# Designed miniproteins, single chains, continued (2): the designs that were tried, part 1

All scores and structures are predictions.

Each design is a single chain, and the fold is of that chain. pLDDT is the mean over its residues in the fold that is shown.

## One batch from the design tools (miniprotein)

Design m4001
Fold by ESMFold2-Fast:
Structure m4001 (fold): chain A 60 residues (1-60)
Amino acid sequence: SEQEEKIKEAREKFLEGVREAAAIAGEPEEYVEELAKELKVPVKPLPSKEEALEKLKSLG
């Protein structure tokens, strides 16, 4: 199942990118948890909320 392995890896990398974007945008952990369930990928802690808030302020 080479295809299945590639899909799983792609989902993990996609979720990691979404987690970074969510942290920057100041999205709640709930958002990432729901997405992780959808993709069936293990949930990891988000980057610091302080860092995310600073990024969000610079964008707004």
Scores: mean pLDDT 64

Design m4002
Fold by ESMFold2-Fast:
Structure m4002 (fold): chain A 84 residues (1-84)
Amino acid sequence: TVRVQVFNNGTVIIDGSKEANKEIIELLKKAGYKIEEIIELGNTTIIKFEEPVDPDKVKELLSKHFKILKEVDTKLGKVLTLEV
């Protein structure tokens, strides 16, 4: 499983494996999201996008490729648990 935290300000935190995190990053790039910075911390990858993001659109994209096991809505964004 992979946990993805999507913040409205354009920060995304992916907690999974190096391989699963890379797959998610490539999907976001392919969908047109422009990455300003990537910080790799073992099994955690922090992505900063150039622009604010819509967490609902990120969820919609990821749901086409992975099963969403859990979703938590917050004022600042969404936390998703994916089956990968």
Scores: mean pLDDT 88

Design m4003
Fold by ESMFold2-Fast:
Parts: sequence; structure tokens; C-alpha cells
Structure m4003 (fold): chain A 116 residues (1-116)
Amino acid sequence: MAEDEKLAALEAGVRALLAQHPRIAVFLVREDDTVENVRARIDEAVAAGHQAILLFAKGLTPEQREALLALVDEYQAAHPDLTIAIFTEEDLGLTPEQMERLYERIRALVAEAQAA
């Protein structure tokens, strides 16, 4: 798909999630992030009452991506009421810069919805 079509589809999905879960956490995972610090951020969001967590990953090595996917699978198995999704630049066909822009756009969308 073209980038604009991918962005529109993702925004529609996020709006649908916001209708069901008004408290959504949105995180950017970078190449300098550890599995431990990502786990801590997810744990904090769950403790704060967020029932949906969106992870945007950029600049990760294959090994870091595998570790992050395993972590997401662990949380989905342990927390059946939690909606957790990961978006990688490889899955979306985006550059690291485009991934960061996508994260900013979705974060702004969630912040506006929660402020209303």
C-alpha cells in the first residue's frame, strides 16, 4: 500500500480502539531501548489503567525485534483483557523517520481524544 493509505488505515484502527478503550498508551521503542525498560513502561501503563498499548518500533536490529515481539506475546498471554499491538518499520514498509512521524501523529490523535 502507499504510505498515506497505511496511515489512514492505522488511524481508523486507533479511532476504533479509542471508542472501546479511552485510555490508550502509545510508546516509541528505539534502538537504545532494552527489553527491561520497555517492560517497565508496559507495566506502568497497565498499573495506570491503560487497557490498550500501541508500540511503534524504529531502528531495531533483528535480534531486538525478535525480543520485543516475544515480550508482546508474553503480555497478550498473561493479560487477556489487554489489547497490545506492535508496529515495526519492516511491517509497514516505512523508514525510521517515517515511523517516528507516524508515532507523533498517533500520539497526537490519542491525546486529543483523551482531552475531549
Scores: mean pLDDT 78

Design m4005
Fold by ESMFold2-Fast:
Structure m4005 (fold): chain A 82 residues (1-82)
Amino acid sequence: MDLKIPEKYLTPLPDMEEEAERLIESLRKDLGEKYQHLVDEAEERMREVLERLRDAPRSVQVAALVGVILRAIGDAIDEELK
């Protein structure tokens, strides 16, 4: 059945995969060459999180992506404290 919704009232939802890629690119620049392996781990973790939370509210998906970024930063701090 064709449900007609006027396009003027449809705002495209942000692509969460594109947002994850943007966050990873930012993190890669901020952590630098020494911590590239932690950025790679964060990228894999973001893919798992988006796959697991596909049916979750957007706010939960966003919070989960932020959590992955903060974990990568925390891991980098732990390496500096060694």
Scores: mean pLDDT 72

Design m4006
Fold by ESMFold2-Fast:
Structure m4006 (fold): chain A 65 residues (1-65)
Amino acid sequence: KATSFTAAVLLAVGLQVEGKFESVRIEGETVHITVRELTPEVKKEIEYIKSLLEKAGAKLEVKLA
């Protein structure tokens, strides 16, 4: 559980550093991701992060900037 959450957070922060995610914020057990544009690559990354968070019993919220 904790390992999947940590992996999701590290991946999201890495994608923010690469400029693919505008911001990443953690509020309790919810990860908030803001993206400028939903490209096919960004959607694929979001689906993977969502899968990791669901395994951890956590939530993902995605917003357009």
Scores: mean pLDDT 80

Design m4007
Fold by ESMFold2-Fast:
Structure m4007 (fold): chain A 75 residues (1-75)
Amino acid sequence: EELKKEIDKIYEEAKTLAEEASLRNDPQALRLALQAIENVRKAKEYLEKGDFEKAKKYIDEARQLVEQARAVLAA
């Protein structure tokens, strides 16, 4: 339940960052945001299979990518 909420939150953050990067024509931030979305999809897949360890790994990587995308957009 908690993990599912975190996955949904990170997905919305990554989606918003991808939209912002597209509007600013920032290809580096866009790549990072899209990679975050891909890691969210993998986290959901592993969560559905009951592999909570891999789901956490992928959502943690997605969170790091979201923070990197924000840093690029702030520069």
Scores: mean pLDDT 86

Design m4008
Fold by ESMFold2-Fast:
Structure m4008 (fold): chain A 94 residues (1-94)
Amino acid sequence: VEELVKKADEAEKNGDIETAVRLYGEAARKAFDEGNVDEAVKYVTRAANLAKDPVLAVSAQMLAIAAKVYYDMGKRDEARRALDEAIETALKGA
């Protein structure tokens, strides 16, 4: 996770927003798969904030919140789908 975040930070600094969003999304998926939903939401929220379209940015943030809620309810499959949709929405906005 840490190496993916470092690469995402570097892409962001270089103005490669699409690569940064993709790498933060990969970090979020890995954190989720390791059971760290709070880190997954953090990385997706960071990716969402890089989206230039404010509607897509807010939509990605709301989907990330939904992923956390589903996970806390024990609905892991729904949580994973919401997380993946959040990442795809952030990428569309990049």
Scores: mean pLDDT 81

Design m4009
Fold by ESMFold2-Fast:
Structure m4009 (fold): chain A 55 residues (1-55)
Amino acid sequence: SALDELEAVTRAWARSLGLSDAEIDALVAQVRRMHETDPAAARELLEGLRRALAE
């Protein structure tokens, strides 16, 4: 699902920045909430994170 991909990409991006497991989990919780309240913004975030990881 789009949510599963958003979570996976967010975790990968956060790990690439050297964030701790606790910081990664907090960030994932925030993107899940974004997906529930504003799916369009969550989709834009997913595309932005995909581009960042492709660099």
Scores: mean pLDDT 83

Design m4010
Fold by ESMFold2-Fast:
Structure m4010 (fold): chain A 90 residues (1-90)
Amino acid sequence: MSREEVSRAVQALAALLAAEAGLDIPPEEVAEAREAAEEVLAKLSEEQQKLVEEAAKHVVEAYKALYEDKDEEKAKEYFEKALELAEKAL
């Protein structure tokens, strides 16, 4: 599986989870993210899907830290954890 496919899956799931968590994600972006997530997740193994979902959750926590808590250091830690999980999905 390519790094680009993992990155797209994480971004798509993060957008969906962010919208579900009440972050102000545009409806058009949520619709596009859903379509992209369904397409890419169908290509992943169950183990890869779990890693991508965990990475996406960390991206959502990073967005909350950055935009709600205004904590740039905490946001950076969550983004770094998301990257580690995405690399394990390769």
Scores: mean pLDDT 77

Design m4011
Fold by ESMFold2-Fast:
Order: C-alpha cells, then sequence, then structure tokens
Structure m4011 (fold): chain A 77 residues (1-77)
C-alpha cells in the first residue's frame, strides 16, 4: 500500500541521512532527522485519512526539523 511504500522509502532515506550526519560528527542532527521522518509519515497517514489540515501541519513540522538538521550538519563542515 501507499503508506507501506512511503515507510520503506523514508526509512532508507533517513538511514542514509543519519549515516551522513554521523560521518560528519554531527550526531546532534540525528534526532531532528528522525523527527522529520516521523512527521512525513504522519502527513501521509493524515492525507490517506482525508485530513488535509493535519497533513499540511505535519509537512510543515517535517520541514522545520529537516532545516534544523541541515543547519547542524552545515555547522559541522
Amino acid sequence: GELERAREELARATAEAVATARALGADAAVAPLQAAAEHLLKAVEAKLAGDDAAAEAHYAKAREHAAEAAAIMQAAL
């Protein structure tokens, strides 16, 4: 199903991003990366349930956590 596919794709992308953060010594980015992934999954779940407002709220939070992770990783360079 759509959620199962999204979970698999997101798990792979998250694992790659976490590995990159660890390679940079930016372990502080791991929690924001995982939070971004969790909110993306919640956004997909909300969208499938027909809750567009909840989906948009979770997408917004995912972007915020992803931006935090990016800033931490850039500071480690």
Scores: mean pLDDT 86

Design m4012
Fold by ESMFold2-Fast:
Parts: sequence; structure tokens; C-alpha cells
Structure m4012 (fold): chain A 74 residues (1-74)
Amino acid sequence: SALDIALQYAEGALIAARAGDIDTAISNLKKALEAAPNSKAAKYVEQGLEALKAGDIEKAIEYIEKAIEALKEE
């Protein structure tokens, strides 16, 4: 499903962010948002993207984890 695809990308973004691979994390979050733009996770994906662009990796990881949780609850 679209939610399963979004979850897969969000999990990929979490791994990349934890590794300090910001470009891959951003790419994966954008793909997660494209897969499920109307999901409950969309707000957390957007906040994660903003945090990555600001260089706040800890905050980005927190929002990505919230996005993953929201996708699992749908």
C-alpha cells in the first residue's frame, strides 16, 4: 500500500539521518511524503525536513520517529 511505501522510505530516512547522510535522509523523506501526502505522518515528515535543512539532526530524528509511529497507526 501507499502507507507501506511511505513507511519504508521513512525508515530509510531514519537510518540515513543517524548515519549523518543528510542528502539521503532528505531524499527519503520527500519520497515518503509523495507516497502518502494526506497521511497523519505528513506533518512530522515536513518538520523532519525542516530540521534536517537547519542542521538539527537530533530534532530531525525525533520527528522521523514520530512519522514512523503515525504511519504504523494508520
Scores: mean pLDDT 87

Design m4014
Fold by ESMFold2-Fast:
Structure m4014 (fold): chain A 105 residues (1-105)
Amino acid sequence: SHQLYVSRAVAAQILFMAGDEERAFELLKEMIESPDPIAQAEGLTALGVMLFSQGRYEEAAEYFEKAIELDPNNSDAWKNLGLVYEKLGKKELAKKYREKAEELE
């Protein structure tokens, strides 16, 4: 159930934005430790979004890349990786990852 993992990831992001980083990470822990690669990818994507919101772009890229390795059909991970490389000024990489995200939507 991809939708259940997305809902948990969104809840973790809300907690993180509210300043409750400890509860945000705890909520994602079960997803990231899951044997289900789709659950792991959603959890790692949520961590990447949290790091991106803090301006930690290189670290965010590492989590989005791990998410793509686990679930190459995760369009959100591809899209967010494109946004990271745009922020880092790597326009060719940003375009490549955006185009891949669009192919999956």
Scores: mean pLDDT 82

Design m4015
Fold by ESMFold2-Fast:
Structure m4015 (fold): chain A 55 residues (1-55)
Amino acid sequence: RRERVAEAAAEVSVATGPGRAEIDYSAVAERLGISQRTARRLLREVEEEARAAPP
């Protein structure tokens, strides 16, 4: 789940524009077939883990 969310977020981020660092949670949720709220939570957890301990 976590890896799929990060992967989808990366693809959405690339699609939204090279000069923009925002992630479209609705697009991520749609891509994974989950709710926007769940996508935001999972992405937040992925970012938090990346900051606490690099992969």
Scores: mean pLDDT 63

Design m4016
Fold by ESMFold2-Fast:
Structure m4016 (fold): chain A 59 residues (1-59)
Amino acid sequence: SAARAAAEEYLAKAEEAEKKGDLKAAAEYYRKAAAAYLRAGDLRRALEAGKKAAELELK
């Protein structure tokens, strides 16, 4: 679905931002990925992406 494609794209951007040390951008992209996974009905991946966003924000 379009929502799943968007989620995968946001996940890739989040991983790239994390590698560059931009934890704020990474957290925002993980949140966008989680929202897109929810729209796609992928609850497991949505929860995983949301957890990563929360962990980065607490660091």
Scores: mean pLDDT 85

Design m4018
Fold by ESMFold2-Fast:
Structure m4018 (fold): chain A 56 residues (1-56)
Amino acid sequence: IEELKKLLLESKDNGDVFNAARKLAEIGGEEGRKALEEALKSKDEFRRKVAEYYLE
């Protein structure tokens, strides 16, 4: 989970960001949800859109 959170929030590769978000959504739970919510507040538009997609 920590590795996925790091990829979601810090990776410069859009594929890594998308795959990390997908896996965090699949795992679910409080930690996965919080990571996606944190990404939703990112300055990076792609990161926000990916988080929004999985939080819908």
Scores: mean pLDDT 77

Design m4019
Fold by ESMFold2-Fast:
Structure m4019 (fold): chain A 70 residues (1-70)
Amino acid sequence: SSLIEQITQLGVEIAKKADPLTVTDVSVAISYMQQGDYEKAIKLLEEVREKNPSLSDLMDQLIELIKQLE
């Protein structure tokens, strides 16, 4: 779907800008989303956003797209 394509593209953009630990946390959040655990996915991305202010815009976009899957 177009939403999954947008989520995938944002994941690639985040991976280009983020450190390896942040990339790992985002990947774990995407795994929660794939399991249907949107609450855990969103919570983890909000924590990543708080720790990485430079990525806040990309994290906000990713969180919003995941909320649209609910």
Scores: mean pLDDT 84

Design m4020
Fold by ESMFold2-Fast:
Structure m4020 (fold): chain A 55 residues (1-55)
Amino acid sequence: SAEEIRELAERAQEELNERLEELLAEDPNASLEDILAIVDEVNRKWLEELLKLLK
């Protein structure tokens, strides 16, 4: 449903924020490539979960 998709998107955004904060706390000099790797991983996970909802 649209509501489930919205909730999934909100959780994905929260996970992205948490993981980026963790990365920057561990490595304040994290490269753009390190940041993009986190973004890519979270987006792939979000897409996989989204596809499961579109039965």
Scores: mean pLDDT 81

Design m4021
Fold by ESMFold2-Fast:
Structure m4021 (fold): chain A 75 residues (1-75)
Amino acid sequence: SLEEIVGKSVSKEEAEEAVERAIANSTNVPLAAATLLMLSMVEDKEVRAEGLERLARESTDEELRALAARQLARV
C-alpha cells in the first residue's frame, strides 16, 4: 500500500547517520549519491534541511556540496 511505501521513509536518526557517513567518506561518490537520495525521502523538512546544510558546509567533495546546496534551496 501507499502507507507501506511512506512507512519506509528515512527516520531522523537514519538521516543523521547517513550524513555523518557521507562527511566521513566524502571521496565515496556512490555513498554521497545514496545519502542525497535518502535525504530526499525524509518527511520532516527541518531534518532534511539540517542534513543538506551539513553536507553543503562540511563535505570535502565540491560536487556533493553543490548538489546539497541546490537541493536545500528546494526545501
Scores: mean pLDDT 70

Design m4022
Fold by ESMFold2-Fast:
Structure m4022 (fold): chain A 66 residues (1-66)
Amino acid sequence: MSEEQAKKAKEAAEKAAKEQGVTDVEVEVDPKTGKITVSVRVDSPEDIPRALEAAQAAKKAAEEAL
């Protein structure tokens, strides 16, 4: 994967996370391995389902952008 492809995937993932209402999200795409990591901070157990939905949406968007 090229750095340009990784950047496009990262931008798609960040957009998807924002659409789920999550603003505090870190997205990393490794151009060497193609690994996509999405990190969302969770302050309480009640936030876990929303964080998981946002992370899944972000990862799917990044994979579709590749």
Scores: mean pLDDT 75

Design m4023
Fold by ESMFold2-Fast:
Structure m4023 (fold): chain A 87 residues (1-87)
Amino acid sequence: SEEARKAYEKGLEAVRAGNYDEAIEWFKKAIEIDPNFIEAYINLARLYALQGKYKEALEVVDKGLELFPDNPLLKRLKKGIETFSFA
């Protein structure tokens, strides 16, 4: 939806400004408005992983994979997060 895309774009603006906590809230809002917004799951999981919040990152990736089980970016993110969370 247009509302979800606008929330996602505000998240990207927050990332560019270095406001990562604000970006997380905007990507969560995009998912809340449109649960099928795959790009929001990808960017939210990346930000959680960047913060060392591997449990939250995995929860987001797993939700995205339930909707898009063959998405190569989500599969790569899951493998990367699992590797770092066990290191």
Scores: mean pLDDT 86

Design m4025
Fold by ESMFold2-Fast:
Structure m4025 (fold): chain A 86 residues (1-86)
Amino acid sequence: MTVVLTFRGLSEAQKRELLRYAEELRERGYDVEVRVEGDTLTITIKNVSVAEETGEVLRAIGLGLDGARVEIRFEGDTTHIDVTFP
């Protein structure tokens, strides 16, 4: 399975926090791809188990989530999670 986490409306501090999170996932052996486009950051996590995918997703959306809007969509073997900060 693949997880795509898209964060929008990010401050510089929030982008740094999410980049550290992505580095932690890589250190734990996940296949992680990161893209940064202005105030938007996308983290793609590949080849995860369903249990690990759910845990990593919940941790990611827990990071700096106060006031954020969250949308979760499932497409085949891919989970899309969109987080928009105020």
Scores: mean pLDDT 73

Design m4026
Fold by ESMFold2-Fast:
Structure m4026 (fold): chain A 83 residues (1-83)
Amino acid sequence: MPPREEYRRALEEELSRLSEEEQEEARRHVAALARKAAELASPELAERAREAAERVLEAETPRELAEAAVEAEEASRAAVEDA
């Protein structure tokens, strides 16, 4: 499997072991970090990071949360490297 997909699947499995309250806390934490990264970035990278944060908050399943979290991590990395 591509490394990104393998990582997403591993994250999905870990998230599925969390309680609903723990998943909600993880969702808020990941979104907050992506928003913070957006504050440091150029407008284009900031928009990607904000969109990623929004998708994390909208994720309803462990799979959706894992996919959104991977994108948020990638967007945040690009944003802080641009700062």
Scores: mean pLDDT 80

Design m4027
Fold by ESMFold2-Fast:
Structure m4027 (fold): chain A 66 residues (1-66)
Amino acid sequence: MSDEELLKNPTVAEMVKLMLENQGKILRFPVSLREDVYKAVAVLESQGHTISVKELPDSIEVTLVS
């Protein structure tokens, strides 16, 4: 799936923007958004960014490292 197709999902686009605006900060998302979080991570990694992901029982913690 292309980055353009992933960014057509408004939730994924908002997550990408949020991660870029909060570089180096831990962002916590509910587990119900897991699929969209991983799509946003895939977009950023395809652009050369390094993302740290930590899965918890009820949430996902994401940090844009670089």
Scores: mean pLDDT 82

Design m4029
Fold by ESMFold2-Fast:
Structure m4029 (fold): chain A 63 residues (1-63)
Amino acid sequence: SLLEKARKSIAAAEKALAEGDYRMAIYYANEALKEASKVDSEEGKELAKRAEELLKQAREGLA
């Protein structure tokens, strides 16, 4: 499902951030946002917000 894909992409983005791999964190966060945005549900909106937060953190890491 799209929600499952979004959750996996968020987990991958969080792992990439923890490892300092900001480029991969941006990639996975963008995938999560794309997947979550296709779901018209409360969980989809929450996952999209989390993906946006991860994108912001990853972009700041790149400077």
Scores: mean pLDDT 85

Design m4030
Fold by ESMFold2-Fast:
Structure m4030 (fold): chain A 68 residues (1-68)
Amino acid sequence: LSENVKKFRELFEKFVEYLKKNPNTPIEEVEKKIEELKKFIEENLTPDLVEDENKKLDAFLEQVKKEL
């Protein structure tokens, strides 16, 4: 895996841990963070990896929305 993929996964994992510790985080803040992560992916990963990681972020956001 490229260093950028590893860095992205670390950032995403830290964000997930942040949400576990802060369960009252508004959905708008979650969506904003997801868009920031998508920007990082677009700028730092190859197009094939961008699609895969964006699907994971979209699935995570859908899961968060269903839990609310």
Scores: mean pLDDT 74

Design m4031
Fold by ESMFold2-Fast:
Structure m4031 (fold): chain A 83 residues (1-83)
Amino acid sequence: HMSKEELEREVKAAFAVMLVAIAKRNKDKLTPEELKSIAEKVIELAKEYPDDPLIRQAGRDLAEIAKENGDEETAKLVEEALK
């Protein structure tokens, strides 16, 4: 049986993955401000669960998306949060 705390972590990990999927599918339509907003949400999750493999992977994927969009500042912000 899953505890409430474990379920909350799983939901938050799924949310991080969903945010990255949204960013990847819409990267040509996202403004720098929108991409930064998504990055800030993923960074907050990474701070709350620094050892979660799905959240860490979501962060790495988001940093790559930011780099592909030429947003080096957002990419650096996410990469620093994962250290």
Scores: mean pLDDT 85

Design m4032
Fold by ESMFold2-Fast:
Structure m4032 (fold): chain A 106 residues (1-106)
Amino acid sequence: MKEAEELNNEAIALASQGKGKEALELAKKGLELAEKVDPNNWYSYAALAIAYATLGEPKKALEYAKKALEVAGEDNPLGLIALGLAYEGLGELEKAREYYQKAVES
């Protein structure tokens, strides 16, 4: 939904600035709104994954990135970026690069 999407957009922007805690708070609010109004919640999962990756929690980032792709489809660019960030945090740099490349080509 539009309101949840705006919160997720702000969360991703904050994560890109290294503000992982603030990003996580907004991403959680986005998911709460998405679940409340029955919209597609993949975008909130992607935002959560990016926020967790920014906080240095790659295992949680991987979990939410996989959830985002399961809901949105395997070629979703943001879900692929989130997956790349999670693998980068895990030190799997070759996998991270592969998923970033897929995201750009999507």
Scores: mean pLDDT 79

Design m4033
Fold by ESMFold2-Fast:
Structure m4033 (fold): chain A 67 residues (1-67)
Amino acid sequence: LVKEAEKLKEEGKRLFEEGKYGEAVLKYFKAFQLYVEAKAPSEKIEEVEKLLEEAMKKAGQEDRISS
């Protein structure tokens, strides 16, 4: 679970760097859920939560521009 969450986190970072914020949100959200399910250390959960929040802000900005 933890290793799978780490892979999803890395995929999310790649997508975020490519400007695919909505897809990055999906990857970060899944990674966050897997970390919580695996009872990972708080530091890992916090890291993914911060990445998810940043990606959500960027995705929301894209939606506002599109709207």
Scores: mean pLDDT 76

Design m4034
Fold by ESMFold2-Fast:
Structure m4034 (fold): chain A 61 residues (1-61)
Amino acid sequence: MDRRRKLIEKAGQLVLNTMKDAQAAREQGKLAGASEEEIQRAVQEIHNQGTDDISALMEEM
């Protein structure tokens, strides 16, 4: 139980961090006059970073 909980908690932290960064990029991009395509590119890069961290965590198992 606790072991799975720890893995879920860690994964949750990575996801939360990625979501926060992605949302910030979207809002800042819109305010700066960036197009949806530019914003999507920035969000994709943030997702790549978050996914990499999660993949590394899962690879440990």
Scores: mean pLDDT 77

Design m4035
Fold by ESMFold2-Fast:
Structure m4035 (fold): chain A 60 residues (1-60)
Amino acid sequence: TQREQARREAREYLVKGSQLAREGDMAGAARYYRLAADYYEQAGDLETAAHLRRQADAFA
């Protein structure tokens, strides 16, 4: 479904963002966490999206 596709995209961006955070690229991590949040929102996972946006704000 479209929701399942959005969740897969969200997870991929979250993995990339987490890797960038581990490497010290906080600006890159923030960008990918916001992308992941957008896809979680499209999937209907609003609480997860809000949590990731707050983490992104903390990174940058």
Scores: mean pLDDT 86

Design m4036
Fold by ESMFold2-Fast:
Structure m4036 (fold): chain A 91 residues (1-91)
Amino acid sequence: LTEEQRREVTGAMALIALSVARLAARREGDEESARVLDEGAKRVAELFERGDLEGAAKALEETARRLEALGDEESAALARRAARLVREAAE
């Protein structure tokens, strides 16, 4: 994969992970976690569109901290894993 293709794939994977977590939170009736995940996904998408991978990773880490504060440790762990993948794609 080219650098650009690797960034696109990583961005798609991060957004898919947040979408899956948001769906799970909604199914459990956790509307606060679902809101945090939706806000995080929008911010991450904006940063990927700008090519700001460091900003995207920080936004994912911030999303994880907010989810952890709500007690959604599983979604927080997913957001942290996504942040690591983004940092790896940034080199």
Scores: mean pLDDT 83

Design m4037
Fold by ESMFold2-Fast:
Formats: C-alpha cells, sequence, structure tokens
Structure m4037 (fold): chain A 76 residues (1-76)
C-alpha cells in the first residue's frame, strides 16, 4: 500500500541519515513527500506529516543529520 511505501521510505531515510549519507536521505524524503500527496488522509494529518518531512529535508540539506532523524521519527 502507499502507506506502507511511505513508512518504508521514512525508515530508509533515517538509516541513510544515521549512516551519514545525507544525499540519499534527502532523496528518500523527497520521494516520501510525493507518496504522502497521493494518500487519502485527513487534511490535518497530511499537513502535519508534510511539515515534519519538510523540516527533516531542511535539516538534512544544512547537514544536520540528528535534527533530520528527529523530524523523521515524528512522521508516522
Amino acid sequence: SLLEELRRLVEEAIRAAEAGDLGRARTLVHKALGVLEQLDLPEEVRQAARERLLAAFEALDRGDAAAGVKHLREVR
């Protein structure tokens, strides 16, 4: 399912960030954002997840792996 795909992408992004591969982590977060927009979720839930994924992307983009992982762990 798309929800399982979203969860897998987030988990892979966390592993990539913890391994120091911030480029891969950013790519996986971008893919997760694309999957999120295809999910039929309540608007409040989708918006909260989107904000967490964007915060993770911004943290990873500035080289802050720890902050990136923290934001990703807050996505369901």
Scores: mean pLDDT 86

